# Designed miniproteins, single chains, continued (4): the designs that were tried, part 43

Each design is a single chain, and the fold is of that chain. pLDDT is the mean over its residues in the fold that is shown.

## One batch from the design tools (miniprotein)

Design m13460
Fold by ESMFold2-Fast:
Structure m13460 (fold): chain A 102 residues (1-102)
Amino acid sequence: VEAALRRMEEAFERLRETLKDVPEAAEKAIELIKQAVSSKDKGEALAKAAGETVELVRKLLAKGTPEYAEQKAREAGGTFASAGGEVIDASDALEQALAAAA
């Protein structure tokens, strides 16, 4: 339980660090990951959420240079995929531990 919760916390912190210039996108990404772990098709939900996060970052940084916005959108997508996968794995490990204890 403790290890799974720590993995989720570390994954969320990586998202906040990657998206520190767009904190509203970081918080939306975290919310979308939390929704994805409760979905029947976790992988599909996570992929859709990643796309929404990337587009939000592009939109929020659109007033800067196109190169900077694209770089940050790409970084957001990569970090979201990594962090989202970690949270799903940690959630599955927690569910398995709770099932074994019941």
Scores: mean pLDDT 76

Design m13461
Fold by ESMFold2-Fast:
Structure m13461 (fold): chain A 63 residues (1-63)
Amino acid sequence: SLEKETLLAIAHMIGALAQRYSKNPEEARKLMDEMIQKMETASVEEAEKIVREGIKKLKELEN
């Protein structure tokens, strides 16, 4: 679906930016990969939740 493709694109973009500017780029990469992998089999609602949780985890790596 377009919604799922959009969420996947957002996940990749956020993950790439976090990896580039992160104090922990390796951990950011792992979180991005895990998020993307989970989203492959997820519904749109589940994918949205995965992205929100992924953003929280990426933000925690910066603190």
Scores: mean pLDDT 80

Design m13462
Fold by ESMFold2-Fast:
Structure m13462 (fold): chain A 73 residues (1-73)
Amino acid sequence: SDEIASEEEVERMLTVVKVRVDDALAAGRITAEQAEAIKAALERAKEEAIRRGLSRTEVAQLFADAVQAALAA
């Protein structure tokens, strides 16, 4: 069952996504400007996820949506 993510779990999930963003930047798949925009969007998504008491699946989806939105801008 998908359980509500704790603040610590949201922080851990954010760290994992940030590592992937840094890897994409190092591989030349995104620009430094895009990496900054994605990280800013992820920080806002973290605050929303904690405030709303989202499940782990919902947090993962919110982070994925934040990355896609930042790349499309």
Scores: mean pLDDT 86

Design m13463
Fold by ESMFold2-Fast:
Structure m13463 (fold): chain A 69 residues (1-69)
Amino acid sequence: IPSNKERVENLRKAAEEAAKQGDYDLALSFLGHAIHSAISAGDLETLEELAKLREEVEKKKKEALEKKK
């Protein structure tokens, strides 16, 4: 059974790859699952890192949408 840390790391990497491919909605979905796993593990450091990464992905999504208007 994967540890909570292993699940968080796998989900974080999946989110980074989705964002790299421009799929920001999928990246945000993976980050949401990673945040839930980090909360369950009580991992405050990882929660802060994931929250910061989520903010960056949301900013990138907004910039991409504005560029098309």
Scores: mean pLDDT 79

Design m13464
Fold by ESMFold2-Fast:
Structure m13464 (fold): chain A 94 residues (1-94)
Amino acid sequence: SALEEARRLGFALAVAVHELGLEEALAVLERMLAGFEEALARWTGDEEAKALAEALARGLREGLEAVREGRELSEEERRLVEEVKERIRKALAE
């Protein structure tokens, strides 16, 4: 459950950033994902924390792929994307 939730959150974050037109943030996410995956390959800490981080990274990658392909989102995916978009809007306070 927690691993699935982390993966879905990563997916929603990538899609939300794209749909909000945050092109610079999307490019940053792509570069961060590459560095994050490289760091995870060298991870020697807690196994559960590593598994959650790997699930989040997988979700981010899948979200970026969905954006590139222009695929339609499921109703569940769309709901989470809209929730993440609202949180980003509030965080930017603009």
Scores: mean pLDDT 79

Design m13465
Fold by ESMFold2-Fast:
Structure m13465 (fold): chain A 78 residues (1-78)
Amino acid sequence: LSPEQLREAAGGLALMSVAVVEIMAKNNEETVTKELVDEARELIERGVKLAEDAGDLETAKQVRERGEKIIKKMEELA
């Protein structure tokens, strides 16, 4: 695979980490716990690493920033 193809595939998978965390936040809006927040944070960190390993630093930054915004909202609810 070319570096470009690998980057696009990894970027998509990394962005799925944000989508999963968004779904977790919406589905558990009434019952947000500190443990759920910690799990969401770990998912975002894994997505960031996936994008970084593929050499897509821009996507890694997007995943971290978007993930942190969702996590902060979840912390407000916990």
Scores: mean pLDDT 78

Design m13466
Fold by ESMFold2-Fast:
Structure m13466 (fold): chain A 83 residues (1-83)
Amino acid sequence: KDFAEALAELLAEGLKALGASEEVAEFVREAVLKMAESSIEETEEYAKRAAEKVAEALSEEDAKEAEEALKRAAEMIQTEKEL
């Protein structure tokens, strides 16, 4: 699961760079890893939960960019599972 691990690290580091706490970054990292292990439907649920956590921690503008990144991550993980 090198792809999911790399994606989780990238998103966690990006969130910290935007000013998110270590707890928020770790929550998102774990959510992305869970997306890789879960069903397609559960992957979308984990993405939504991570997006909600980010919305609480970041400015509205930064939260929107992070939510879009999380949606794209979920789509990429779903595509990887189909291949």
Scores: mean pLDDT 75

Design m13467
Fold by ESMFold2-Fast:
Structure m13467 (fold): chain A 98 residues (1-98)
Amino acid sequence: SIEELVEEFVRIAEEIAELAKKKGKETGNPLLYENADAIVDLARQAKKYLEEGNFDKALILLLTTLGTATLIVRLTKDPEIEELVKRMVEIANEIIKL
């Protein structure tokens, strides 16, 4: 269901944020903390707009979340984060097709 897909999308955003914050602590890169907080906020906002039936706003937030996730991959070069982002893309595509 769309509700299960959205919950998984938010959960993956939270996992990426935790990994990004850990990498930020190891490297001292403040951009990783900022983007970790941003990805969670954006994913939760996407969920809110989907629940409200505002599909246009939700789509923008889903795409913005994916952009932030891609930036975290580039900053960390972490293969675990890269695999999580691939799953986020799959989920976003399934939501868009509905």
Scores: mean pLDDT 89

Design m13468
Fold by ESMFold2-Fast:
Structure m13468 (fold): chain A 62 residues (1-62)
Amino acid sequence: MSEEQIIEETAEYLVRKYGLSREDARAIAQLHLARLVEEKGRLPSIEEVIKGATEIVREIES
């Protein structure tokens, strides 16, 4: 699975669950994917990116 595919699927999840714009959802997904790649030295799963992106959205909405 490519980085772009992970970003798109994560963004789709955030749009559907939290009502974010596609632009904002993609930005959050891309930022969190980049952080996970740096931390782990590997391409993360969609589930890993969704989990972290979801926590970021929850903090922003607070």
Scores: mean pLDDT 77

Design m13469
Fold by ESMFold2-Fast:
Structure m13469 (fold): chain A 66 residues (1-66)
Amino acid sequence: SPTGRMMRELAIEVETGEETEELLKLMAAYYAKKGENSPLAKRYLEKTGMSREEAEKFYEEEEKRG
């Protein structure tokens, strides 16, 4: 699942001290899909350069992959 993958990538980031491109995209997608208008959501969208619509579509594509 996208959430499961995000948790694994987050664990890697904690160990290495680096935010992977995959982690940033998954975080942006997760916050966009939740519809929460938080400063954290905005920050991840800005870091990835994705719009909310692009991030939601990325989340849907990740769900379809299984």
Scores: mean pLDDT 69

Design m13470
Fold by ESMFold2-Fast:
Structure m13470 (fold): chain A 84 residues (1-84)
Amino acid sequence: LREAALELAVLALESALEQLRAGDGEGAVETLRLTAETLAAEGFDELAARLRELADRVAELVAAGDLEGAIRLVEEALAELRAE
């Protein structure tokens, strides 16, 4: 079950990266927020909090027009999750 939650988080980060690379910053933020809500509903509070904090930081970078910074941030988060 923890493995399934990690896989869901990884898939959400991969989807967010694809959206950011396509210039859809708002879509990327929404993907991360919706996945965080799903994880929280299933009781994975720490993983949900990590995704929500990531989504908030990505949203700030997108609002500032820094899509490259947002991409880098998500890539770093994805590498961290894959190392778990």
Scores: mean pLDDT 85

Design m13471
Fold by ESMFold2-Fast:
Structure m13471 (fold): chain A 73 residues (1-73)
Amino acid sequence: SEEELVDSLIELMENFIKKLKEKYGDDPLAQEAIKKIESLINKMREERTVEAALKAFDEIKKIVDELQEKIDS
């Protein structure tokens, strides 16, 4: 069901955040990225649609890509 897919996507993102906090929790850039991603996860929980979840995933990817670029500099 759509609800089960949304729950799976949220769980996947929560696990990703947990790993990111463990590896980069003391990095201020990572902390800002984590806060943004947590806000997007909250939007997924509020909207409860696959469309909203996929849009959140696209934004999360942009945040992660930007974070990687800044850390690699």
Scores: mean pLDDT 80

Design m13472
Fold by ESMFold2-Fast:
Structure m13472 (fold): chain A 79 residues (1-79)
Amino acid sequence: TEALRERVVDRVLALAARAGLSLDREVVRRDLENLIASIAKNLDKAEATLKALKGRPLKSPEEAEAVELLELLLEIAKA
């Protein structure tokens, strides 16, 4: 849904701001829509990838953040 899309955009912008970067919201939104479309086209592969990542006993903070973002993107792609 649109609300979930905006949550992903806000999260990406917040992460960029934490790194001292200011990103254009419209550019981020466009790039995320392209990614969501790609995930929707390969939904089974994306879900298998997420399951494999979650199966790891040790995760870096970066891996944990990527998994959470991928879960949110999958929810959008399934909607």
Scores: mean pLDDT 75

Design m13473
Fold by ESMFold2-Fast:
Structure m13473 (fold): chain A 67 residues (1-67)
Amino acid sequence: SMEEERLAALRADAAAFLAAARAGRYSREELERAVALLEGLLALPDLPEHLREPLRETLAELRALLG
């Protein structure tokens, strides 16, 4: 389905972003902006439930990188 395709694309994009972040390819300011964006998305009342887990996992990894 289109939703499954979008979720797969989101997971792939998140994995690529985290790999680049772990490799030190983003500044601290860019990682802090990514954290703020993910926190904002997770605060949306209408956010589809199936997106919450992958977004929480990505947020936790980014917070770990920031210390």
Scores: mean pLDDT 83

Design m13474
Fold by ESMFold2-Fast:
Structure m13474 (fold): chain A 86 residues (1-86)
Amino acid sequence: SAMEARERLRREILEEIRDWFEKGKTQEIGKKLRELFNSKDPEDQERAKIMLEVLTQINLLRTKAYRETGKELPYTEAVDELLAEG
């Protein structure tokens, strides 16, 4: 189904982003996002939207954790929390 396809795509994007955070390739995330947004392929446009959505969710989780605990939540741990939701 379309919902299952989107959930699978979201998981793939989260796993890719997690690998980049673990390897310290944070600048590559922005580069990839720009490449996807500039693509004329509808699939790349959908990937860009999902990537922006998950990056926003990661930042919200990290902001919430810092506000509540005064401690930084690692990017990889924020991604793991989102992966656990699926």
Scores: mean pLDDT 86

Design m13475
Fold by ESMFold2-Fast:
Structure m13475 (fold): chain A 60 residues (1-60)
Amino acid sequence: ARRRELAQRIAEVVRKAKNATPEEKDKYIKELEELREQARAMGDESLALTIEDAIEKVKK
């Protein structure tokens, strides 16, 4: 299912971001923002909020 594929992609991007340089972190944050918009386009606000939380954790 599409939701499961997005969730797996989000988890992979978050994992990579945690081990990235500050410059690479910005790239992964942008990828997560794009995934958040994809979730919203699907009408899945719950998934979009989960991605937002992941972005905040990567930033800190």
Scores: mean pLDDT 78

Design m13476
Fold by ESMFold2-Fast:
Structure m13476 (fold): chain A 67 residues (1-67)
Amino acid sequence: SREEALKAAKEFAKREAEAIGEERGLENASGSAELVDDETIKLVAKAGDETYELVVSVEDLLRGLGL
């Protein structure tokens, strides 16, 4: 479901931000994800002054998770 995809995307973004922060000794790691539309999720991972953004389809994300 879209709720499951969004929840998974948020956890992925948080883990990615934490990994970047730990690897590079950066503070203020934060991850977020939001629905851009019914089929598209935007993920944002931030650590220090670094920002990483990825746009993925809900269908591709659910398929990747085996859902």
Scores: mean pLDDT 76

Design m13477
Fold by ESMFold2-Fast:
Structure m13477 (fold): chain A 61 residues (1-61)
Amino acid sequence: MEEKAVEWAVEAAKRIAERYPPDIARQLADQYIDNLNVSPEAKAEARARADEIFAEREKKL
């Protein structure tokens, strides 16, 4: 199900945001999402949610 893939992408983005600098984290998350075998809509949702995670992480730096 696409919902599960989006959730996995969000979890991956959280882990990446904790371990890598923001610029590298965004690139790694984008690469992961691009490789998902899901609809363009699901990829867009995953990207939007990942961007929110990175924005919140940057505020804490």
Scores: mean pLDDT 77

Design m13478
Fold by ESMFold2-Fast:
Structure m13478 (fold): chain A 105 residues (1-105)
Amino acid sequence: SLRERALERIRQLARYVDDIINAKTKEEIDKAIEKLQEVLDSLARELGLTPEERARLNELFEQIKKDAEKYYNSTDPEEQEKYKNNIYAKFSEIVRVVTEAVRRR
């Protein structure tokens, strides 16, 4: 079902978001971001997302990418916590967009 496929993709996205947060090197972050984008692109095709839904997911992905770079480059624990929380918040918004798209189908 579309719901089961969406849930599987959401689990993959969660794994790659965790990989971003737990990354020790720039290479690991870049790889996790690449995998996150691949899953989002697959999900958009499999669910038949509208141009508007795809644009929103792309916007959220770009925000995660920027916050991940800031998280990795920060040496301040308070700033690291802020960017980590921002990444998880954007991921929650991705889940909301996907869940709503599935409900409309």
Scores: mean pLDDT 88

Design m13479
Fold by ESMFold2-Fast:
Structure m13479 (fold): chain A 73 residues (1-73)
Amino acid sequence: SAKVQLEAILQKYDFPLPASLPDNPVQLVLVGLQVVAAATGKQVSLEAAQSLAALPLDTALKLIDMELQALAE
């Protein structure tokens, strides 16, 4: 499940889990991008979420995981 994958990523990098995750893949990717934005101080747009959601959802979440890992180093 994509929700389980995102929850695992958030727990891995010690980010707070939201009370609920959306079912829509664009909104799910947006949640992941909002976490990256909080870590970098940048704003997240719907356009950025849509471009990432054009990839397979598992690939989009893996890219979010890699971005958070790079920021932790």
Scores: mean pLDDT 74

Design m13480
Fold by ESMFold2-Fast:
Structure m13480 (fold): chain A 105 residues (1-105)
Amino acid sequence: MSGLEVARRLGWEVVRDEEGRLLWVPQGEMREFARLLGAERERYTLHEFIELILQAFVDRGWITTDANGRLIIRPTGELGELFKRLTGKEEMTPLELFDALANGA
């Protein structure tokens, strides 16, 4: 999944700086999502966005293994409630999570 597709779907504004770098600027609900992940910067590069998501999952203890040894993301708190509403699931694989974010449902 491309970061541009995820950013556009989630309501990020994509801008270009004087050096031609693409920057993601969270707007509306995406700004609140970034706050819930522990970040309040006005803009991010693609790498910073990916690192933020992965670090937030690690820091919150959301990454575990299922009975078959597969990596599972199990969100808790406000984000756990949001993901449960969006997916109907309390846990999911990383691929399922990114698919849910891209589809916005």
Scores: mean pLDDT 65

Design m13481
Fold by ESMFold2-Fast:
Structure m13481 (fold): chain A 74 residues (1-74)
Amino acid sequence: SKEDIIEYAEKEKEKIIELIKEIEKDPNRQKELIEMVERGLKEVKKYIEESEDDEEALELTKIVFETLRQEILK
Protein backbone atom coordinates (compact mmCIF):
# COMPACT_ATOMS: atom_id res chain seq x y z
CA SER A 1 0.00 0.00 0.00
CA LYS A 2 1.04 3.63 -0.44
CA GLU A 3 0.90 4.11 3.34
CA ASP A 4 3.43 1.28 3.86
CA ILE A 5 5.78 2.80 1.25
CA ILE A 6 5.52 6.24 2.92
CA GLU A 7 6.31 4.62 6.30
CA TYR A 8 9.33 2.89 4.72
CA ALA A 9 10.50 6.24 3.25
CA GLU A 10 10.15 8.03 6.61
CA LYS A 11 12.15 5.29 8.39
CA GLU A 12 14.90 5.46 5.73
CA LYS A 13 15.02 9.27 6.18
CA GLU A 14 15.52 8.83 9.94
CA LYS A 15 18.36 6.32 9.36
CA ILE A 16 20.14 8.66 6.94
CA ILE A 17 19.79 11.66 9.30
CA GLU A 18 21.30 9.61 12.15
CA LEU A 19 24.15 8.60 9.81
CA ILE A 20 24.75 12.29 8.95
CA LYS A 21 24.90 13.18 12.66
CA GLU A 22 27.48 10.43 13.27
CA ILE A 23 29.82 11.14 10.32
CA GLU A 24 29.50 14.93 9.77
CA LYS A 25 30.71 17.06 12.69
CA ASP A 26 30.56 20.46 10.90
CA PRO A 27 27.20 21.94 12.00
CA ASN A 28 26.77 23.95 8.76
CA ARG A 29 27.44 20.95 6.50
CA GLN A 30 25.29 18.72 8.76
CA LYS A 31 22.37 21.16 8.34
CA GLU A 32 22.82 21.24 4.53
CA LEU A 33 22.83 17.42 4.32
CA ILE A 34 19.76 17.09 6.56
CA GLU A 35 17.89 19.66 4.43
CA MET A 36 18.86 17.69 1.29
CA VAL A 37 17.45 14.47 2.81
CA GLU A 38 14.24 16.26 3.90
CA ARG A 39 13.78 17.61 0.32
CA GLY A 40 14.32 14.04 -0.95
CA LEU A 41 11.59 12.70 1.34
CA LYS A 42 9.18 15.45 0.19
CA GLU A 43 9.74 14.55 -3.50
CA VAL A 44 9.50 10.80 -2.77
CA LYS A 45 6.15 11.30 -1.00
CA LYS A 46 4.86 13.06 -4.16
CA TYR A 47 6.00 10.13 -6.33
CA ILE A 48 4.29 7.63 -4.00
CA GLU A 49 1.01 9.60 -3.90
CA GLU A 50 0.94 10.10 -7.71
CA SER A 51 2.11 6.56 -8.64
CA GLU A 52 -0.35 4.05 -10.14
CA ASP A 53 2.01 1.15 -9.31
CA ASP A 54 2.98 0.49 -5.68
CA GLU A 55 5.87 -1.82 -6.69
CA GLU A 56 7.33 0.90 -8.96
CA ALA A 57 6.85 3.52 -6.22
CA LEU A 58 8.68 1.32 -3.69
CA GLU A 59 11.56 0.65 -6.14
CA LEU A 60 11.96 4.37 -6.95
CA THR A 61 11.87 5.19 -3.23
CA LYS A 62 14.69 2.68 -2.56
CA ILE A 63 16.78 4.12 -5.43
CA VAL A 64 16.33 7.73 -4.22
CA PHE A 65 17.39 6.96 -0.62
CA GLU A 66 20.30 4.74 -1.72
CA THR A 67 21.49 7.61 -3.97
CA LEU A 68 21.20 10.10 -1.08
CA ARG A 69 23.09 7.72 1.23
CA GLN A 70 25.91 7.30 -1.32
CA GLU A 71 26.23 11.10 -1.77
CA ILE A 72 26.46 11.56 2.03
CA LEU A 73 29.12 8.82 2.37
CA LYS A 74 31.43 10.43 -0.26
Scores: mean pLDDT 83

Design m13482
Fold by ESMFold2-Fast:
Structure m13482 (fold): chain A 92 residues (1-92)
Amino acid sequence: EGVLYMLEEALRLLTLAIKYAKEGKVDQAIKSAERAIQLLEEVSKFVPEVKPALEYARKGLEALKQGNVDEAIKYFEKARKEVEKVIEKLRA
């Protein structure tokens, strides 16, 4: 139950990171992505199926820190999709 809440919060934070990145608010995008990664790291201790989402989120954060905003958005969108798949599996 707590795991599902953490996944939904990570999904919200990844969505915010994409929004801020598109708006050029890089610092806010980084903070949102870092918080999403923290939540996905905690979830990965109980649900190893989130590891692809965690990997994509980390690649997105690295791209963002390097100024590759378009690449960061692409990775955060992949991370979001992987989180959605895990949420759907847990609801089934």
Scores: mean pLDDT 89

Design m13483
Fold by ESMFold2-Fast:
Structure m13483 (fold): chain A 87 residues (1-87)
Amino acid sequence: MIEKINKANKKIQELRKELERLVSPELADRITTAVSAAATAMVNDKVSEEERKEFYERAKKLIESTPGVTPEAVELAKKFLDEAYKE
């Protein structure tokens, strides 16, 4: 459990740095917060598969509906979210 959380946290920090190159710091923070919340929820062994999928889908919708985000930033955030879901 702790190793999965630490791995997710490192990926989230990498996502934030890459997003700050593509969008404003405010948008990078908003997207990173959404992905981080979903990834943290999805690595919890007490969460059901249904709940895990709901966290994933909710984060995807939030990223795609965020005003001012570029297609490249959406794709990058979704890639990190997909990796968290597959673990």
Scores: mean pLDDT 75

Design m13484
Fold by ESMFold2-Fast:
Structure m13484 (fold): chain A 120 residues (1-120)
Amino acid sequence: SLSLEEAQKKAKELLEESRKVLEEAGKKLSEKLDSVPSSDLQKQIDLATKLIASSVGVTANRSLIKRVDSMSKEELQKSLQDTSKYLSHLSKELEKEGLTDEAKKLEELSKKLAQLAKEI
């Protein structure tokens, strides 16, 4: 079992890495959205939705990083589990858009966050 202090440190590192991957994914999704013909409204909506999801992930990770040091063991465990599920879902959505590298990185980070939650 990890100490709470060690778990908080590892959580911040994994969340910061996740934030960077989400920012990279958001940039690539924005570039894809700009290339979609104005006549393809459904593809524009689909890409815009994924871009919003990536942006929300960045904002949530930044907020969570600031709160990690004040979290109880139970709060940290739940936050890591919830973040893991979100990143796993978004990884699959990014893979559908051909962002294979970002999808793989988010899947690996999702698994690391889930594992850290079990070790607390």
Scores: mean pLDDT 91

Design m13485
Fold by ESMFold2-Fast:
Structure m13485 (fold): chain A 89 residues (1-89)
Amino acid sequence: MSRREIEAEVTESLGRMAYAVLERTAERLAAQGKEDEARRLRELGRRVLELSRRMSEAILKGDEKEKERYEKELLEVMREADALADAAK
């Protein structure tokens, strides 16, 4: 339905935006010689993108439990990304 389609598209768009921010942070870490942290942050960025897509699919299906599960996993990945991003300061 139209409302679910909008919510799903917003979810994917936010995931792509978060991925772009994490990629820029990884570039900064790599420029500082922190190659391992940069690599890990890129892996987390790809995971954010994947989880956002799966959450979007759950929204389209009206699967509230799957949506909540992917949202929790996404929050955990973002917490790890935040900790690694602090190394860029």
Scores: mean pLDDT 84

Design m13486
Fold by ESMFold2-Fast:
Structure m13486 (fold): chain A 90 residues (1-90)
Amino acid sequence: KDVKVIRREEVAPGRFAVGVGISKDNPELAKKLAEAALEGARAAAEVSGAPVGVTVYQDDDGTIHFEIVGPNLTDESREAGKKATEEALK
């Protein structure tokens, strides 16, 4: 049974960062992944100046994956989001 946790934060007026964490039957891991995803979304939104969503999920092999979505995403904003997500997962 997959567990999904969503975290949302208004980082500036009308600009939202959304973090989504998905784990295999582990709600505490899903929360941890969602919090890390929100850190990544915040960092990417700061660089892009636009709303950003980050999803961090565990696949059937137990591997953790990272996905980022938003308007005005550049290589710089994607790298900032990934770095912040990875640091939050330590």
Scores: mean pLDDT 83

Design m13487
Fold by ESMFold2-Fast:
Structure m13487 (fold): chain A 55 residues (1-55)
Amino acid sequence: SPLEEFEALVKTLSKEDKEWLIEQLRKLAARYQAEGNDDLAARLEEMIEVAEKVL
């Protein structure tokens, strides 16, 4: 699945790069939520959760 591919990618990143990526995903999720795009916001929140678990 795309989420499993994302998890595999995140595992290859340094701790600093993971933290930077999580920050960018949070900013993007907030933007989509503000725009009323709940589906994309929810997908980004799932990605953030996965990235935080492998940190």
Scores: mean pLDDT 86

Design m13488
Fold by ESMFold2-Fast:
Structure m13488 (fold): chain A 63 residues (1-63)
Amino acid sequence: TIVIDLEAIREKLRARGIRLSTRQVGRTAEALYAAPDMPFATIARQVGVSPRAVAALREILEE
């Protein structure tokens, strides 16, 4: 079980110029943890966010 502070992650994304809803952050993080070898473009397509947002969220989650 992974506990994620979605609002803290959203603040870090906003600092990078990326605007995601709490739901989008949660869904993107879920997809990254479920399929870590999946290309960012594929995750972005499935969740409905930009590949840049997926890449930025991955970097934040690896901190």
Scores: mean pLDDT 76

Design m13489
Fold by ESMFold2-Fast:
Structure m13489 (fold): chain A 64 residues (1-64)
Amino acid sequence: GAKAEAGARGGAAAGGADGKLSGPEEAQIHGRVAGYRSALGAGGDEADAEEAAKRAGEMSRQIA
């Protein structure tokens, strides 16, 4: 379901931070982790964190 898929996406972003991915994928994961943590740190909920993570990840991948 949607909740399980959201959890899987969050886990993938965190797991990628271990540096086990290619350069562009690693940049995307680092961006997603940063966006996710930033949104949660600002008091956002999990949905806000997921959206921020996706946006930050996409931007990081494009820059990389």
Scores: mean pLDDT 66

Design m13490
Fold by ESMFold2-Fast:
Formats: structure tokens, sequence, C-alpha cells
Structure m13490 (fold): chain A 108 residues (1-108)
């Protein structure tokens, strides 16, 4: 059902936001919205996003039927790519978090 896809994608987006907030807490410079993230902050953010994606993809494969799981994984991949591209463009972690939160709200 479409509702199950949306719920799984929203759960992923919320976990991604939580992971990025942990990066902000561990790297103080990453919390400053006036500066583009340092290379260390960008690398940590990408690693955190990748870890959340891997864990969420595994859960989706274990809990959903193959067709629904494929649709969820594709939407998660698109969101991950959007976040990674924003970091490469020099957007702050605060801006990337806001983008992911806005996407989660749009799906609700």
Amino acid sequence: AEARVREAVVAFLRRAVAALREVQASIPSAADPSQPPSEEAREAAKAALGAVYAASAAEVRATLDPETAARVRERMRVALAKAANALEEGKSLAEVIALLEEEAERLE
C-alpha cells in the first residue's frame, strides 16, 4: 500500500535527521549555519547518512514485500542523493536537516 511506502520513507528521513544532528553535536563547527561544512563535517555527515540508509534498507527488505521494499529503497536513495548533493554544494548541515524535515512533512 502507498501508505506503507510513505511511512517507511518518513521513518528513514527522521532517522537521517537524527544522525545529522549527532554529527552537529560531535563537530561544533558543523552546527554553524554561516559557514559551509568543513571536509571533516561533510565526510562525517555522508558516513552517517550512508549508515542510516544501509540499516533502513536492511529493515525494509526484512519487513516488507519485495515490490514495496524496492519502492521504499528507491525513494530513500533519491533522498540520500539529494542530501549528499546539498553537502557537496556547500550547504550547512542545518540546511540539509531542514530539507530532509521538509520532505518528511510533505509525505505526511
Scores: mean pLDDT 83

Design m13491
Fold by ESMFold2-Fast:
Structure m13491 (fold): chain A 81 residues (1-81)
Amino acid sequence: MLEQLAAVLRAEADYAREVLGDTETADLLRQLADAIAAGDTARARELARQLADYLVSKGLLSPAEAEELVRAVTAALDAAA
């Protein structure tokens, strides 16, 4: 299950970099995918928080949407454990 989630996140990272030109989002998504694939729950939570905060800083997410993103990632990690 975690390997499939990591593969999806890597595909999204490649799309963000190659199609959208958003290197920062792509780098954060790739790092998150690698942490998930490694089973590093603490690092995955940290990276989800960094991604959420970055998207808020760009005006792409509200603080409430950022909290929901972090919660959703945490729930997915807990469900896969």
Scores: mean pLDDT 77

Design m13492
Fold by ESMFold2-Fast:
Structure m13492 (fold): chain A 87 residues (1-87)
Amino acid sequence: SLEEILKEVDAFAAGMKAGIEVAERTPRELRDEAVDRLVEKAKEISPSYAAGVRAAYALTRNLPGREISREEAEKLVDEAVEKLKKE
């Protein structure tokens, strides 16, 4: 149905937003690892969300990153996954 298609579009858009946020808030060196981890955790919950994260990665690859620890980058991924689970 159209409603089901729109829910998949919303999931994809949410994934793009989460991917952009994680990428923008991680250092470039850790970005690939953080985005890959988010995709791996999200794909079993929502394939459309995971596809959105992958699309966001392609768009944000060249953005300057923030200087944070690997542990803080992992926390950002975990927070995105927990938000996905609550929807």
Scores: mean pLDDT 81

Design m13493
Fold by ESMFold2-Fast:
Structure m13493 (fold): chain A 65 residues (1-65)
Amino acid sequence: MPEPGPAAAEGMRIGAERRAKVLEAQGMPADEARRLGEEQSREGVQTLLAAGFSDEQAGAMAARM
């Protein structure tokens, strides 16, 4: 699996936080929402990197997802 560089890692962190807030708003417990948000964001970033996007491109896209 391609590993995230600094830009992809930052975008993954931002995306995970956004996903966790949405899941919490839907009634998911905070700890579960954070775990699932991190998992989904990681999978998204890994998919983008595997598809040939650069670290910077993957990070920018992940931060918006």
Scores: mean pLDDT 80

Design m13494
Fold by ESMFold2-Fast:
Structure m13494 (fold): chain A 65 residues (1-65)
Amino acid sequence: LRELSTEELINQVKMMVEAAKKFGWSKEDIRTIIEAYVLVLRQRGVPDSHIEEMEKEAEKLIEEL
């Protein structure tokens, strides 16, 4: 339907980080998954500005682990 917005991308990342935290994943493992997700989003043509805002929020959440 709609193109993935920055808010939707941030929500997806929040879900990933919370799930990883619950399962005891390392910060390195979480970063690796986020990097893989970024590659998929770029292949789908999601704007770099949306991806960069999502990455900033992801790093913030990971540092809080």
Scores: mean pLDDT 77

Design m13495
Fold by ESMFold2-Fast:
Structure m13495 (fold): chain A 61 residues (1-61)
Amino acid sequence: MSIEELLKEFDEVVKKLSPDKAEELNRQRNKVLSDKSLSDDGKKNALETLIREGKQLVEEE
């Protein structure tokens, strides 16, 4: 999956969250995308982790 596809999936998950949780995940997403020490694969792995965390939070709400 490309970074663009992962960002699309992330946005769909975030839409289902409360505003506070959505803001925190968006903050972490922006940190990942701006991290110059991460490779593209590292960014993909971090985004996949954030998507999994977001999906778990959706199940709790």
Scores: mean pLDDT 80

